# Designed miniproteins, single chains, continued (2): the designs that were tried, part 80

Each design is a single chain, and the fold is of that chain. pLDDT is the mean over its residues in the fold that is shown.

## One batch from the design tools (miniprotein)

Design m6940
Fold by ESMFold2-Fast:
Structure m6940 (fold): chain A 80 residues (1-80)
Amino acid sequence: SNARKKLDETIEEMEKLLDRAREALASGNYEEARQILDELVRKLMEAAEMATKLNDQETLDRIGQLLVEAERLRREVEAA
């Protein structure tokens, strides 16, 4: 379905945002890392609503993993 394709594309986009946040943090761009992580969390919450409507537990589990990693990176930014 179109909703499934959009969900898969959103997950890929969020994985790329996570990579960008790690690069920003590694280069000392803490403000950029914060902004990317805020966008990532917002998109993850939207994707979770979509996955819930589709009863897609596998995607919900993946979103949960990405949220845990985003929270870890947020703590690293705060510690810097």
Scores: mean pLDDT 85

Design m6941
Fold by ESMFold2-Fast:
Structure m6941 (fold): chain A 58 residues (1-58)
Amino acid sequence: KAEEAQELVDEAIYHLLRGDFEKARELLQKAEELMREAGDQVSPLTKAKLEALRKALE
């Protein structure tokens, strides 16, 4: 689950850079769900990427 969350965050960033904001938001939501399930198993780097992604999509 933690690995899946990391992959979804990276995929969301990829779509954001391509201008696909709808897909990026969808992937962000899925990553947040998986991160809640994984809890403390999620790396600090992945959490930082998620925060940056949220700010970019606001």
Scores: mean pLDDT 77

Design m6942
Fold by ESMFold2-Fast:
Structure m6942 (fold): chain A 65 residues (1-65)
Amino acid sequence: MKKIEELLEAIKNNDKEKAKKLIKELVPNVSEETADSIIEELEKNKDKLTPEKIKGVLDNLKDIS
């Protein structure tokens, strides 16, 4: 839970380096390209982001990875 909330804050603050680090911690097998794509998608919707929505995006990746 804490890491998802930190990721939400990083996205809202446009801290791409922190967001990328947190995504790699939450999804260890994620590729660099996939992590960048997730950050772009989350940034596009940052005004509508909730911890639950971020969890849903990351859980979708875990089902594949």
Scores: mean pLDDT 76

Design m6943
Fold by ESMFold2-Fast:
Structure m6943 (fold): chain A 55 residues (1-55)
Amino acid sequence: MLEEKAEILEIVIEEYPDYGEAWAELAKVYKELGDDKKAAEAAAKAESLGVKVEL
């Protein structure tokens, strides 16, 4: 479920790279999957787009 959610969010981001909410959700999903590096990178991208991320 979480892995499929990450895949869907990655597709959304490829089509809408400025969609900060999608980056924020992806960061959260990566954190839950234990991928702290990808979570931090996605969170930084979301914050650069003006979206606050809680991990």
Scores: mean pLDDT 79

Design m6944
Fold by ESMFold2-Fast:
Order: structure tokens, then C-alpha cells, then sequence
Structure m6944 (fold): chain A 66 residues (1-66)
């Protein structure tokens, strides 16, 4: 819970592209290995976030594939 919120906040606020990509990758991994409740929490935490950056989307997919 706290970790998901922290990672989502990093995606929204970090000025460092590398920190944002790392947070996206970790969220992808959490989605892939989590239960339904965990996935729903990630979806809520990311609500309203603009994921138009293809690098961030790719990082989420990469994390999920690990």
C-alpha cells in the first residue's frame, strides 16, 4: 500500500526521468506478481496520471514481464 503510493507519487512528481522509469518498472512488477486487490490499488494510485510517455509505458510492461 505505502510502496504503491510512493511509486505513483514518484511518477507524478520526480524531475528525474530515471527515477520515474524505475518507479514505472517496479509498479509493473507489482501488478504482475500482485493479487486482484493489489492491482486495483495500483490502478487507483495511477488514476488521472498521463501515461502518454512511451518510455514509461515500456518500463511498466518490462517490469510486468520480469
Amino acid sequence: SERIRELAETLRTSPDPEERREAARELGKIIATGDDATRAEVERALAGLDLSDPALRAAIVRGAAE
Scores: mean pLDDT 75

Design m6945
Fold by ESMFold2-Fast:
Structure m6945 (fold): chain A 57 residues (1-57)
Amino acid sequence: MSDEELERAIAGAREALASGDRAVLLAARHELQEMLKEHPDNEELRALLAEIDAALA
């Protein structure tokens, strides 16, 4: 995965959190989970995934 793909996914996740739309949040959660498989030690991805999970609860 390129750095541009990582930055795009992070930006998308932040936009999803700002929107509060459940469908958008679910899509962002899936994308972050896939990125975490390739970047398992990335703290920003973990933090964003936790925020999305909290927003979906």
Scores: mean pLDDT 80

Design m6946
Fold by ESMFold2-Fast:
Structure m6946 (fold): chain A 80 residues (1-80)
Amino acid sequence: SLKEEAEKIVEEIKELIEKLRQGKISEEEFIKKLNELFNRLQEIIDKETDEKEKLELAKLGQEALLEAIETLDEYIESKL
């Protein structure tokens, strides 16, 4: 299902977040890969024709984005 595809992308975002926390990727690479993952998520949202399901997918994406932003902020603060 489109929801299962979106959940897999969210798992990839969480893995990317963990790699940033472990210092295994640069800030620049993190932002680039995050943008690629959100583009893939947007393609899934665009394919959904049911308004209720579309809103649920959009909310899932927003929650993942907020977690990614919070992690990036923590990473930047750790360098200060």
Scores: mean pLDDT 83

Design m6947
Fold by ESMFold2-Fast:
Structure m6947 (fold): chain A 84 residues (1-84)
Amino acid sequence: LEEKAEELEKRIKENPDDAEAWFELGLVYYGLKKYEEAEEAFRKAIELDPDNEELILFLRNRAESFEELRPIFEPLLEEAERLR
């Protein structure tokens, strides 16, 4: 997971508009339970591609299933809806 994060960070440094790389980086941080870093990466992914249905479904599922994640992920869902 750490190695994958480094790879994605390099990819983003070369192409900061790579929405898929930001989404994948968010998933890696989420897997590491680094929820603040995951939120930041997901926010960038949404800003670049607010129509990413896979990301929206992931955030909605986690916000509905885990009370501790709701205040972090629900604002991201609201931002995505606003940008659509």
Scores: mean pLDDT 79

Design m6948
Fold by ESMFold2-Fast:
Structure m6948 (fold): chain A 68 residues (1-68)
Amino acid sequence: SEEEKKKLEEEKEKYIKWLDTTTLPLTEEQKEKLKEYIKKAKSIEELKKIIGIILNSDDIEEALKKLK
């Protein structure tokens, strides 16, 4: 539905803004790669899985490998 699409886009925007303001030691290239995965999420459940991988990975390169 249009409502579900709107909710998904709003949640994506929240996490993209979070990546820009986060204290995590991320390079600009790593932030852009993470933003691309967030933008490609097709559901709220997929988006939550992506964010979970980011938050539960001590190594961002390992997180990026898991997102492939």
Scores: mean pLDDT 79

Design m6949
Fold by ESMFold2-Fast:
Structure m6949 (fold): chain A 75 residues (1-75)
Amino acid sequence: KELEEKAKELEKEAEENLKKLEEYSKKSRELDAKGTKEDILEGASYGALALGYATNATVNRILAKKLREEAEKLK
């Protein structure tokens, strides 16, 4: 059941990416709330990183779902 193992790995990566998304999104919001130009610019950088993690989490979730569907077909 290699497909199920790969699906678990992708789900774990998606979970890690979601943790990074929340961490960086929170930092972005905290910096934006401080209201200085420097803090807002730094916050925007964290926001961009958070978006990257959101994209990776979505891709990994879709791939994991497809792998689980293929594993089901092989039963």
Scores: mean pLDDT 82

Design m6950
Fold by ESMFold2-Fast:
Structure m6950 (fold): chain A 57 residues (1-57)
Amino acid sequence: SKEEFEEKAREILKENNGDVKKTREEVLKLGKKLGLSDEEALEILYKVLVEEEREKI
């Protein structure tokens, strides 16, 4: 599900200590494995990143 993928994207971001570049590469790779388009995977990652950035303001 999209919700499950969103949780995994958040986990990957935490595992990479907020490294967006590494997280993006891993999220795209996982998305392809699970049958998501690059656009869908990036949209979910973007949502996760926006939620995390909210705390930095």
Scores: mean pLDDT 78

Design m6951
Fold by ESMFold2-Fast:
Structure m6951 (fold): chain A 109 residues (1-109)
Amino acid sequence: TVEWPRGTYKTVDGFTAEATVTESADELRIDLTVRTTGPRTGAEVAREVLDRIEAAIQASGGVRPVERSETPSVQISGNVTEGSATVTYDFPLDRRRVTFTVTGISELT
């Protein structure tokens, strides 16, 4: 298992994202934490970011997801909510699985 250094990315919609990549022999895991402020809940932010990732994969000639799951928003502190969305892709020719997990953390304003 290899852990990649954390990176910080800014999205077009003003989201700030931190990425962690973990690689094993049969799976690549990409964990994205997205922080924002505004009227959206953490789960809504996670879903929106994951939808954009899936759209980019499809536009690049990617494969269809084999599994997608979402968690409802929970209030973690004050007006801050957290939720997540996960999608898994199988690459059968490479016998490799790629999992994207987006955790949305949103402060309501």
Scores: mean pLDDT 73

Design m6952
Fold by ESMFold2-Fast:
Structure m6952 (fold): chain A 57 residues (1-57)
Amino acid sequence: TAKVAQLEAAVREFLEAHPDASLEEVIAHAKEIAKELGLSEEFATTLALLLYREARR
């Protein structure tokens, strides 16, 4: 779970630092971090989409 928590934290930090970032930019960032952590890009895409929707409510 530590790697998943790191990915979530990185995506949340990116969303806070870049309030005007598009969904595509957030997904791209999540995929890069996921590659570094050895997590799937498909999982990163799903997580990024969920976090983006929460942040842009």
Scores: mean pLDDT 84

Design m6953
Fold by ESMFold2-Fast:
Structure m6953 (fold): chain A 69 residues (1-69)
Amino acid sequence: MAIEDKREENIKAAEEAKRRALEAAERGDSRRATVLATAAAILYSAAGESEKALKALREVEEAIRRAEE
C-alpha cells in the first residue's frame, strides 16, 4: 500500500498548502500565495489529482486578483 499511503500524504499536504496560499492571497501576499499554490499543484499532481491541481491554481489566482482589485 505504499503508493496509496504516499497519495494520501500528498493530498493532505496539498490541501494544507492550498489553505495557506488562500490565506496569503487574502492578506495581499501574492508572492507567498503563488509559491504555496505551486506547491499545492505539484503535490496534487504527484497524487494523480490533476483537476484538483488546476482548480487550486485557479482559486488562488482569483483570490490574488480580488485582493489586487
Scores: mean pLDDT 80

Design m6954
Fold by ESMFold2-Fast:
Structure m6954 (fold): chain A 68 residues (1-68)
Amino acid sequence: MREYELGELLRMVAEDPRFAEYLAGTDLTREDILALADRVAAGEAVGEALPPVVLRYIQDHMAELFAR
């Protein structure tokens, strides 16, 4: 996955209403994930800085996210 694709994916995750349930278990906000998406889209390396809840959401909804 290239950086711009990851940035788009992170934005889709942050904009999905279902992701709010994942964030409720963390100190992170939707705005934090949108800011991360913008940084990734700008070419910033964030591989190990991806929050575990984002990875969990992507794994749980991978087929749906990549069908859009």
Scores: mean pLDDT 71

Design m6955
Fold by ESMFold2-Fast:
Structure m6955 (fold): chain A 66 residues (1-66)
Amino acid sequence: AAAEAHYARGKALLAQGRYAEAARAFEEAIAADPDYAEAWQGLALALAKLGRLDEAAEYAAKAQEL
């Protein structure tokens, strides 16, 4: 599915330290499936790596509630 493909790309980019690109890929996964908890968690982690800690905390909480 499209959401799974975007999530897989996000994980690969995250592993490579390409955090801004990873965040975008996770955003695309969430756009395809807003209930995709792992995509919200991935976005939170990528944003934390970029120093965007407030947004990271909000999205991590969203992932835990799904």
Scores: mean pLDDT 87

Design m6956
Fold by ESMFold2-Fast:
Structure m6956 (fold): chain A 55 residues (1-55)
Amino acid sequence: MSLEEVKEMAKRLVELQKQGIEDEELLEKLTEALKELSEEEQEEVLEYIKQLLAE
């Protein structure tokens, strides 16, 4: 899975969470995908999530 695909999953998860919807399957898939990324790529995804949550 590419960095862009992981970022898209993170964005979708954050959008659902802002609507009060919890998607456990998506969260699990995102968690597993993050483990396949480099430490630098993981930090980029986490920073992206922080930016989305700050909106």
Scores: mean pLDDT 79

Design m6957
Fold by ESMFold2-Fast:
Structure m6957 (fold): chain A 67 residues (1-67)
Amino acid sequence: SEREERRREQLAYARRLLADPSNPRAQLAREVAEKLREIGEAVDKAIELSKTEGLSFKEALEIASAE
């Protein structure tokens, strides 16, 4: 309960901090999050290509990243 409340408070604080347009760290955080999303999509595609094409994960990741 207390740990859950503290977690919610920390997340609310982080969201307010990231929503502040005057905070340069907020812009950097958004750029990093977007890059991580793109990497996640490439990884998911690489896993699928590895399974369907019989490629090694490394080869599949190179193909997925090149798209």
Scores: mean pLDDT 73

Design m6958
Fold by ESMFold2-Fast:
Structure m6958 (fold): chain A 61 residues (1-61)
Amino acid sequence: MTSLEELRRLLDEFVEALRAGDEERAVETLHRYQEALERASPEVAREAVERFLEEARRLDA
């Protein structure tokens, strides 16, 4: 069962990889995030997606 903490950790790794310019690590982390999201409950998945969109907005700024 995927926890919200696991999804947050994967998102943080993804953001760090993007900032470092490590595209391969970013793609691998995003793939792991997607797999974890599929195993999450609908409530955990919703909260994780909201956080992902918030971080995406910060990266676009």
Scores: mean pLDDT 77

Design m6959
Fold by ESMFold2-Fast:
Structure m6959 (fold): chain A 78 residues (1-78)
Amino acid sequence: MSAEEVRELARGAVETARRELAEARAAGDEAAVAALEVLLEGAEEALRYAEEGDVEKALEALREARERAERVYRELEE
């Protein structure tokens, strides 16, 4: 995967997370809001790495963001 492809992937992740976060906030879904805020933060970090050409860190940031978001969601649902 090239730096350009990872940048596109990260931008898509940021856009999707922002849209889903707005929907979760409108629905009053507190667990989803908390998880999506973590996902958005990680997606924005991944985009920064991708713009710097660091493909490995960008992909790692995306994976870590997903794992952190899943953990936050589970903690609030338990």
Scores: mean pLDDT 83

Design m6960
Fold by ESMFold2-Fast:
Structure m6960 (fold): chain A 67 residues (1-67)
Amino acid sequence: MSPEALKLNEEGVKLLLEGRLEEAIEKFKKAIEIDPNFKEAYLNLGIALQALGKWEEAEKYFKKAKE
């Protein structure tokens, strides 16, 4: 796994815990661009989208996290 993707995921989690949902989403999306098999980043992206009320989009990423 890429060190860059791991760092972006960690930054995203920190932003998510701070309630900075849109910024967290951007970090998780960048992590996925670098590592398309990064299941944890898909899970975290789904959680952030769900927190924004985007349940249909969140479900798509939760499915990707299970693959």
Scores: mean pLDDT 85

Design m6961
Fold by ESMFold2-Fast:
Structure m6961 (fold): chain A 83 residues (1-83)
Amino acid sequence: MLSYLGMAAQGDIDLAAEQLEKEYPNNGEAFALLGRQAARLGDYEKAIEYYEKALSLGLEQAKKFLAEVYEKMGKYDEAKKIK
């Protein structure tokens, strides 16, 4: 139980990206999940890249996620431009 939760909580972003790209290469939702994990780890640059990929695959909801990441970075003007 503790070991299972530890492995799930740590989340290897590179491994998760490799697995999702293999299983769901054109799934915008999968890239949005990767962006969410990157943002949780403080890697806002990777989060932006994944959300932009999700948006390019037709996930309009990724605009909201991009705005949230820019706001967390203190880039409020960039967040406003995406809406």
Scores: mean pLDDT 69

Design m6962
Fold by ESMFold2-Fast:
Structure m6962 (fold): chain A 77 residues (1-77)
Amino acid sequence: MSEVEKLIEEFYKLAEQAEKAIKEGDIEKARELLKKMRELLKKLEEANADPQLLTKLKARYIALESEVWLEERKKKE
């Protein structure tokens, strides 16, 4: 229970940092933050976190990954 709560808090902190990096155009940093978020999602799945909570966190991750993908395509021209 406590470990799952800590992982969730860390996930949201990384998500906020990733959103800021995307807004600032720092796509490299956003990519590194997304990688860390993906590792936290795996740890949450291994800890048998609530499926509805996992779905919500995965949706947040996918939304940020989509924003990074769009910004990368703009940067590449």
Scores: mean pLDDT 81

Design m6963
Fold by ESMFold2-Fast:
Structure m6963 (fold): chain A 86 residues (1-86)
Amino acid sequence: MKVTLTYKNLSEKEKQQLKTIAEQEKSKGINVSISEDGDTITITMDNLSIQQAIGFVLQAIGLKLEGDDVSISKDGDTITITITRS
């Protein structure tokens, strides 16, 4: 499975935290690519198990419950999650 995470409206500290998390995911053998555009970070992860992909969806739901604006969509084997930080 493939998961694309887009985080918007990030502080510099939050961008560094997300980069650290992405490097940790790379160390687990996940194919990870990161792009940065202003206050936005996009992380694309490929070769995920179903269980790993569900973990990212649950994390995004947690952020929505904490007050972030979150959209989740699925198209075939790709899950796209967009998170706008409050």
Scores: mean pLDDT 82

Design m6964
Fold by ESMFold2-Fast:
Order: C-alpha cells, then structure tokens, then sequence
Structure m6964 (fold): chain A 77 residues (1-77)
C-alpha cells in the first residue's frame, strides 16, 4: 500500500464518520449541525477521490453522491 492509498483510506473512513454524525444529528432535528457534518464528509470524500484509485475511488464517489443527497434533503427540512 502506497502513502497515497493509505491517506485515501483514512480520508474515506473519516468522511464516513462525519456522515454518520450528520445522520444522527438530522434524526435529532439538529439540521444546521447535520449539514456542517455532511459538508465535512463531502470534503473528505472529494480528497479521497483525488488520492484513491480503483475500488476505493468508486466507494468514495458513491459516498460523496449519497452525502450530497443528504445535504439537499436536510436543507429542505
């Protein structure tokens, strides 16, 4: 595993953690905090896409798409 691959994995994992926090906040009605957490997740996923390749990149792209949808849903609430 290269340093770039390791960094991409860390970014993807951290992004997933922020997305999970955003989901919990949205479920509690804390919509502003949920959006902030989802935006942090999106930024991390974008960085993971830039550094990642193959399956990791595809996972990050899928995660980014999902979190962008969540941001739009919460912004309408």
Amino acid sequence: MSEKELEAEILLSLGRMYAEIGKKLAEQGDYEEAIESYRKAAELFEKAIELGEGELKKEAEEALREVKEKIEEVEKA
Scores: mean pLDDT 85

Design m6965
Fold by ESMFold2-Fast:
Structure m6965 (fold): chain A 70 residues (1-70)
Amino acid sequence: SAAEEEKKKWEKLKEEARKELEDTLVNILQTVKGLSEEEAREIIEERMKNPDFQKEFEKLVEMIAKSRAK
């Protein structure tokens, strides 16, 4: 059960990191390109279809989650 609790904490940290990274990218796109939140999120969604972008995004999510777990 202790191992399961640690896994649940890790999954929550990753989910939180994904949301915060997405929000950060949305804010950057809004600021740099003058886009609405909806337009920025659509661009991120389109870029997530690119395997290279997905890989970089997942790597950043893991790094953020790991930094918060420790």
Scores: mean pLDDT 81

Design m6966
Fold by ESMFold2-Fast:
Parts: sequence; C-alpha cells; structure tokens
Structure m6966 (fold): chain A 68 residues (1-68)
Amino acid sequence: NADSLAASYATAGDLWLVAAEVDPENAKEYLEKAIESYRKAIELSTDPNFRKWAEEKLKEAEEKLKEV
C-alpha cells in the first residue's frame, strides 16, 4: 500500500542522512538522495501525522545541504 511504500522511502531518507554523517566527503550526494526520498514519502503518504514528521525530516536534510 502507499503508506507502507511511504515509510520505506522515509527509512531510505534516514539511511542517507546517516551516510552523510559517516562519510562527510560525499555528504552533498547523500543529502540530495535523502531529500528525494523524503519528498517521495510525503507524496505517497495519506497519514497527516506521518507527513508532518517527514516534512520536518525534509527540512533537516535541506538545512544540512545548505551547509555543505
């Protein structure tokens, strides 16, 4: 279902955020992938609480990308 797929994209986003922290030389690429993953999670989700959480995660990734 769409919500399960949304959760999978959000998990991918979280993993890309971790990748950016452990491999900072490639952080820009990982953060761009995290942003894409969270955007897809938001698009697919029908749960407003999950969407709000994913939107905050998207903002976090976008803010980190500005610092790279």
Scores: mean pLDDT 86

Design m6967
Fold by ESMFold2-Fast:
Structure m6967 (fold): chain A 89 residues (1-89)
Amino acid sequence: KAEELLRELEEEVDRLVAARDVEEAREYGERAIELMRELSKLELSREQYLRLLGLVMAILAAALDEEDPELAEVLRETAAEMTRILSSS
């Protein structure tokens, strides 16, 4: 069921990088982190692992472009936590 969780994660990341409100960004980030924890329990293909890395990079790129320092911080914190989970799996 990794493909379904990956698709859900992609949707939450899209919402996160599009968010204009800190509260909303935090909620989307928390959902992305939770999905990442579920994915970490599963055996992933190399292709699926590369997709996860791509999502982390997308969040970091969004953080660099973000003019609101609070939104940029939420994006960086989310990417950092996702990276921690990925490296622990």
Scores: mean pLDDT 85

Design m6968
Fold by ESMFold2-Fast:
Structure m6968 (fold): chain A 55 residues (1-55)
Amino acid sequence: MEEEHLLESLKLLSEKLSKENFLALLDTGIAVARAEGDESRLQVYEEARKWLEEK
Protein backbone atom coordinates (compact mmCIF):
# COMPACT_ATOMS: atom_id res chain seq x y z
CA MET A 1 0.00 0.00 0.00
CA GLU A 2 1.46 3.39 -0.93
CA GLU A 3 0.40 4.87 2.43
CA GLU A 4 2.75 2.39 4.19
CA HIS A 5 5.60 3.45 1.91
CA LEU A 6 4.86 7.13 2.55
CA LEU A 7 4.79 6.61 6.35
CA GLU A 8 8.18 4.83 6.34
CA SER A 9 9.67 7.57 4.13
CA LEU A 10 8.36 10.26 6.50
CA LYS A 11 9.90 8.46 9.51
CA LEU A 12 13.29 8.39 7.76
CA LEU A 13 13.02 12.07 6.75
CA SER A 14 12.05 13.13 10.30
CA GLU A 15 15.49 11.89 11.46
CA LYS A 16 17.38 13.59 8.60
CA LEU A 17 15.58 16.93 8.20
CA SER A 18 15.46 19.86 10.61
CA LYS A 19 12.15 20.41 12.43
CA GLU A 20 11.45 23.46 10.21
CA ASN A 21 12.13 21.61 6.94
CA PHE A 22 10.12 18.57 8.03
CA LEU A 23 7.16 20.79 9.02
CA ALA A 24 7.30 22.55 5.62
CA LEU A 25 7.29 19.15 3.87
CA LEU A 26 4.27 17.99 5.91
CA ASP A 27 2.33 21.24 5.32
CA THR A 28 2.93 20.93 1.56
CA GLY A 29 1.84 17.27 1.57
CA ILE A 30 -1.31 18.10 3.57
CA ALA A 31 -2.23 20.92 1.15
CA VAL A 32 -1.77 18.67 -1.92
CA ALA A 33 -3.72 15.78 -0.34
CA ARG A 34 -6.61 18.12 0.57
CA ALA A 35 -6.67 19.60 -2.95
CA GLU A 36 -6.81 16.08 -4.46
CA GLY A 37 -9.31 14.75 -1.89
CA ASP A 38 -6.94 11.93 -0.87
CA GLU A 39 -8.12 11.22 2.68
CA SER A 40 -5.72 8.27 3.21
CA ARG A 41 -2.63 10.30 2.33
CA LEU A 42 -3.92 13.29 4.33
CA GLN A 43 -4.27 11.08 7.43
CA VAL A 44 -0.66 9.84 7.09
CA TYR A 45 0.68 13.42 6.92
CA GLU A 46 -1.49 14.54 9.87
CA GLU A 47 -0.20 11.59 11.92
CA ALA A 48 3.41 12.53 11.10
CA ARG A 49 2.67 16.15 12.15
CA LYS A 50 1.70 14.86 15.61
CA TRP A 51 5.26 13.50 16.03
CA LEU A 52 6.48 17.13 16.14
CA GLU A 53 3.79 18.13 18.68
CA GLU A 54 4.74 15.25 21.03
CA LYS A 55 8.39 16.35 21.01
Scores: mean pLDDT 76

Design m6969
Fold by ESMFold2-Fast:
Structure m6969 (fold): chain A 74 residues (1-74)
Amino acid sequence: SPADRNRQALDVRFGELVKEAVAAAKSEEELLAWLDRARRVHEELLRRIAADPDTPIEELLKELERRVEEIRAA
């Protein structure tokens, strides 16, 4: 289904961002704080896919990347 395909794409991209964060983290405390906030963004976008499976995945991936970058910058 479109929802399953979009969920998989979002899960894969989130996994890539987590791997990058693990490699870049200076401390366990910093990593855990980032993961907590990033996971909330991922869960929110997954709920959006469930509510509107026709949303272009490209838009969701861009929002994930933008919001995760904002977490790192904050």
Scores: mean pLDDT 84

Design m6970
Fold by ESMFold2-Fast:
Structure m6970 (fold): chain A 71 residues (1-71)
Amino acid sequence: MLEEKYKEFLERIKKLADSGKIDEAKKVYQEGLRELVELGRELGLTPEQIAQMVRDLKKEAEKIIEEAKKK
């Protein structure tokens, strides 16, 4: 469930960024960050596990957006 939502958010960010909708991609990233942190807490993830997930999501989202901006 959590892993599926994580992948789904990354895929949505990629589709928006690839379409030139960078601001929308950033908005989806912020929404995903909120929702995944909340879900992680509900599923009983430790603060360390949540922090790692946040770092991974940020790194992947930034990479996707940066790649989409390059010509």
Scores: mean pLDDT 82

Design m6971
Fold by ESMFold2-Fast:
Structure m6971 (fold): chain A 66 residues (1-66)
Amino acid sequence: MPMPVFSADEVPLVTAIAVEVLKDPDATREEVVKRAAERTGASQEEARRILDRLVEGGVLPEPPES
């Protein structure tokens, strides 16, 4: 399976998203995106893109829709 590749600048956001999903697997996609973005100072659009890449790559389970 192809795995997503992330730059060093994206690592804090990847880590924040992974932590939020693993801590609260029932959190909605919007909640995960918001929490990760607020924690890292990234935009919600950036957080959504990274979350989608992690889910598509099979690294994280898909969060429920809001």
Scores: mean pLDDT 75

Design m6972
Fold by ESMFold2-Fast:
Structure m6972 (fold): chain A 70 residues (1-70)
Amino acid sequence: TDALLEEARRLEAEYAKAQRMADIAEENYRFNLEVGDKKGAESAYRVYKQFREEAEELRARAEALRAEAA
């Protein structure tokens, strides 16, 4: 249905945003490692993992909705 495809596109857009946030957190993680900020690196890596998990969940939900619409 149109509603399923629209929701899938919304989730795909949210996935892209979550992936961008994960990329930023990964850059922060690497930067903190370079300057020796262990606590900052741990915090950045935690944020990275959270956004990576969120992105994969959003991707899986979008794929399921597209499969249902087919």
Scores: mean pLDDT 87

Design m6973
Fold by ESMFold2-Fast:
Structure m6973 (fold): chain A 105 residues (1-105)
Amino acid sequence: KKEVVELLKEFVDRLIEIAEKAGYKERSQELKKLRDEITEENVEEYAAKVLQLAIDFLRELRKDGKTELAKEVARWLAEFVEKLNEILGPDPGLEILADYLRRLA
């Protein structure tokens, strides 16, 4: 659905902004590349890729002691997962992930 593509691109744009402001140039470049490749045809595959990349970025921020940025990424990721679950229908894995991410924010 077009809504899922728009939601995913919006989320990626937020991650790019955080990465650029925090000086994570390589992460920013990787996210920009993924954003440009997102289409209605590949949105399910790319949603999974973006989710994994966001989790890896969250872990990197925490390891680097950037606690406030990690909380911000966790909050945006939780919101994205919650909205995705609403659009695609209830999924126990997405519900558990959203709850976990809300606890990190």
Scores: mean pLDDT 81

Design m6974
Fold by ESMFold2-Fast:
Structure m6974 (fold): chain A 73 residues (1-73)
Amino acid sequence: SEVEELLEKAKEAARAGDVEAVREYLEKLIEKSKDPEEALRYLEEVGKEALRAGHWESVEVVAELTRKLKEKM
């Protein structure tokens, strides 16, 4: 699915330290997610990849988007 493709691209960008790509793909994932809870799971998965790779700027982007999403729930 398009969502699965975007999630994989977001994870690859997170592993590569491509902060701009992480933001772009995560924003698209949030828009295409049926429920905010589903979007939060995707944010968690991508955040774990960024954290594991040591790319703190991408971790910060995930944290920012997670906070904004939770404020709307």
Scores: mean pLDDT 86

Design m6975
Fold by ESMFold2-Fast:
Structure m6975 (fold): chain A 75 residues (1-75)
Amino acid sequence: ELNRDIALSLIRALAAIYRLAGDEEAARLLEEAAEAAERGDIERAAELVRRAYEAAGEPELGERLAASIRETLEE
């Protein structure tokens, strides 16, 4: 669970950063992603992170981070 706890902390930290930057939509999607990951819905968490970064104008980073979440949290 250590890797999951670290990933959840990072997703929540990113949500806080986007909220401070005024990107309410990206922050909301990242908060939902953290909740999905906490429930064990890793595929939904990855998809929500991808959508958050797409909303922030960073679709390539979103795709890479979603892939990293799947690799880290599924095993």
Scores: mean pLDDT 79

Design m6976
Fold by ESMFold2-Fast:
Structure m6976 (fold): chain A 84 residues (1-84)
Amino acid sequence: SSQKVQSYASKLQQMLADARAQVAALVKQGKYDDAIFFLDIQIGLLRIQRGVAKLIGDVKLAALTDQAIAQLEELREEVKKLSS
């Protein structure tokens, strides 16, 4: 439903904000490997969530999850560049 999609979008935005804050804190401490490891776990969990959304035919949930994955993958590449 539209309400369920909006609730899920809000939950994803909060998760992304929390993930960015955690990564920023780790990067500030020079803990680049820990930041990458944290992002790999978050991306992995979202990929499982996307797989479930696809299996149940929830195209909007799958699309929102794909957008969240892309944002965390971009953040991971930024951290990797900083550690180089």
Scores: mean pLDDT 88

Design m6977
Fold by ESMFold2-Fast:
Structure m6977 (fold): chain A 83 residues (1-83)
Amino acid sequence: MVDISSLTPQQVAGLITNKEQALNLAKEAIKAADEGTPEQRARAYEVAYHLLTGAVPISPDEAAALGKRAEEARKQAENLKKK
């Protein structure tokens, strides 16, 4: 099994080919970011960001919603890197 900790956030996202799986893993990554060191938490948000931005939207509304969630994850990762 692939160790998520050994891969870059982009590489982790690149392993996921199913949109529903990608969205579920993004949710799990955000949940995992509730625990650990600031660096581990930032990494979890970065994984969520790449998973959300890699998802193919079915409508403009979904594209906007996914983009907003991805930007929120990116900002959380950036805030954790500053502390």
Scores: mean pLDDT 73

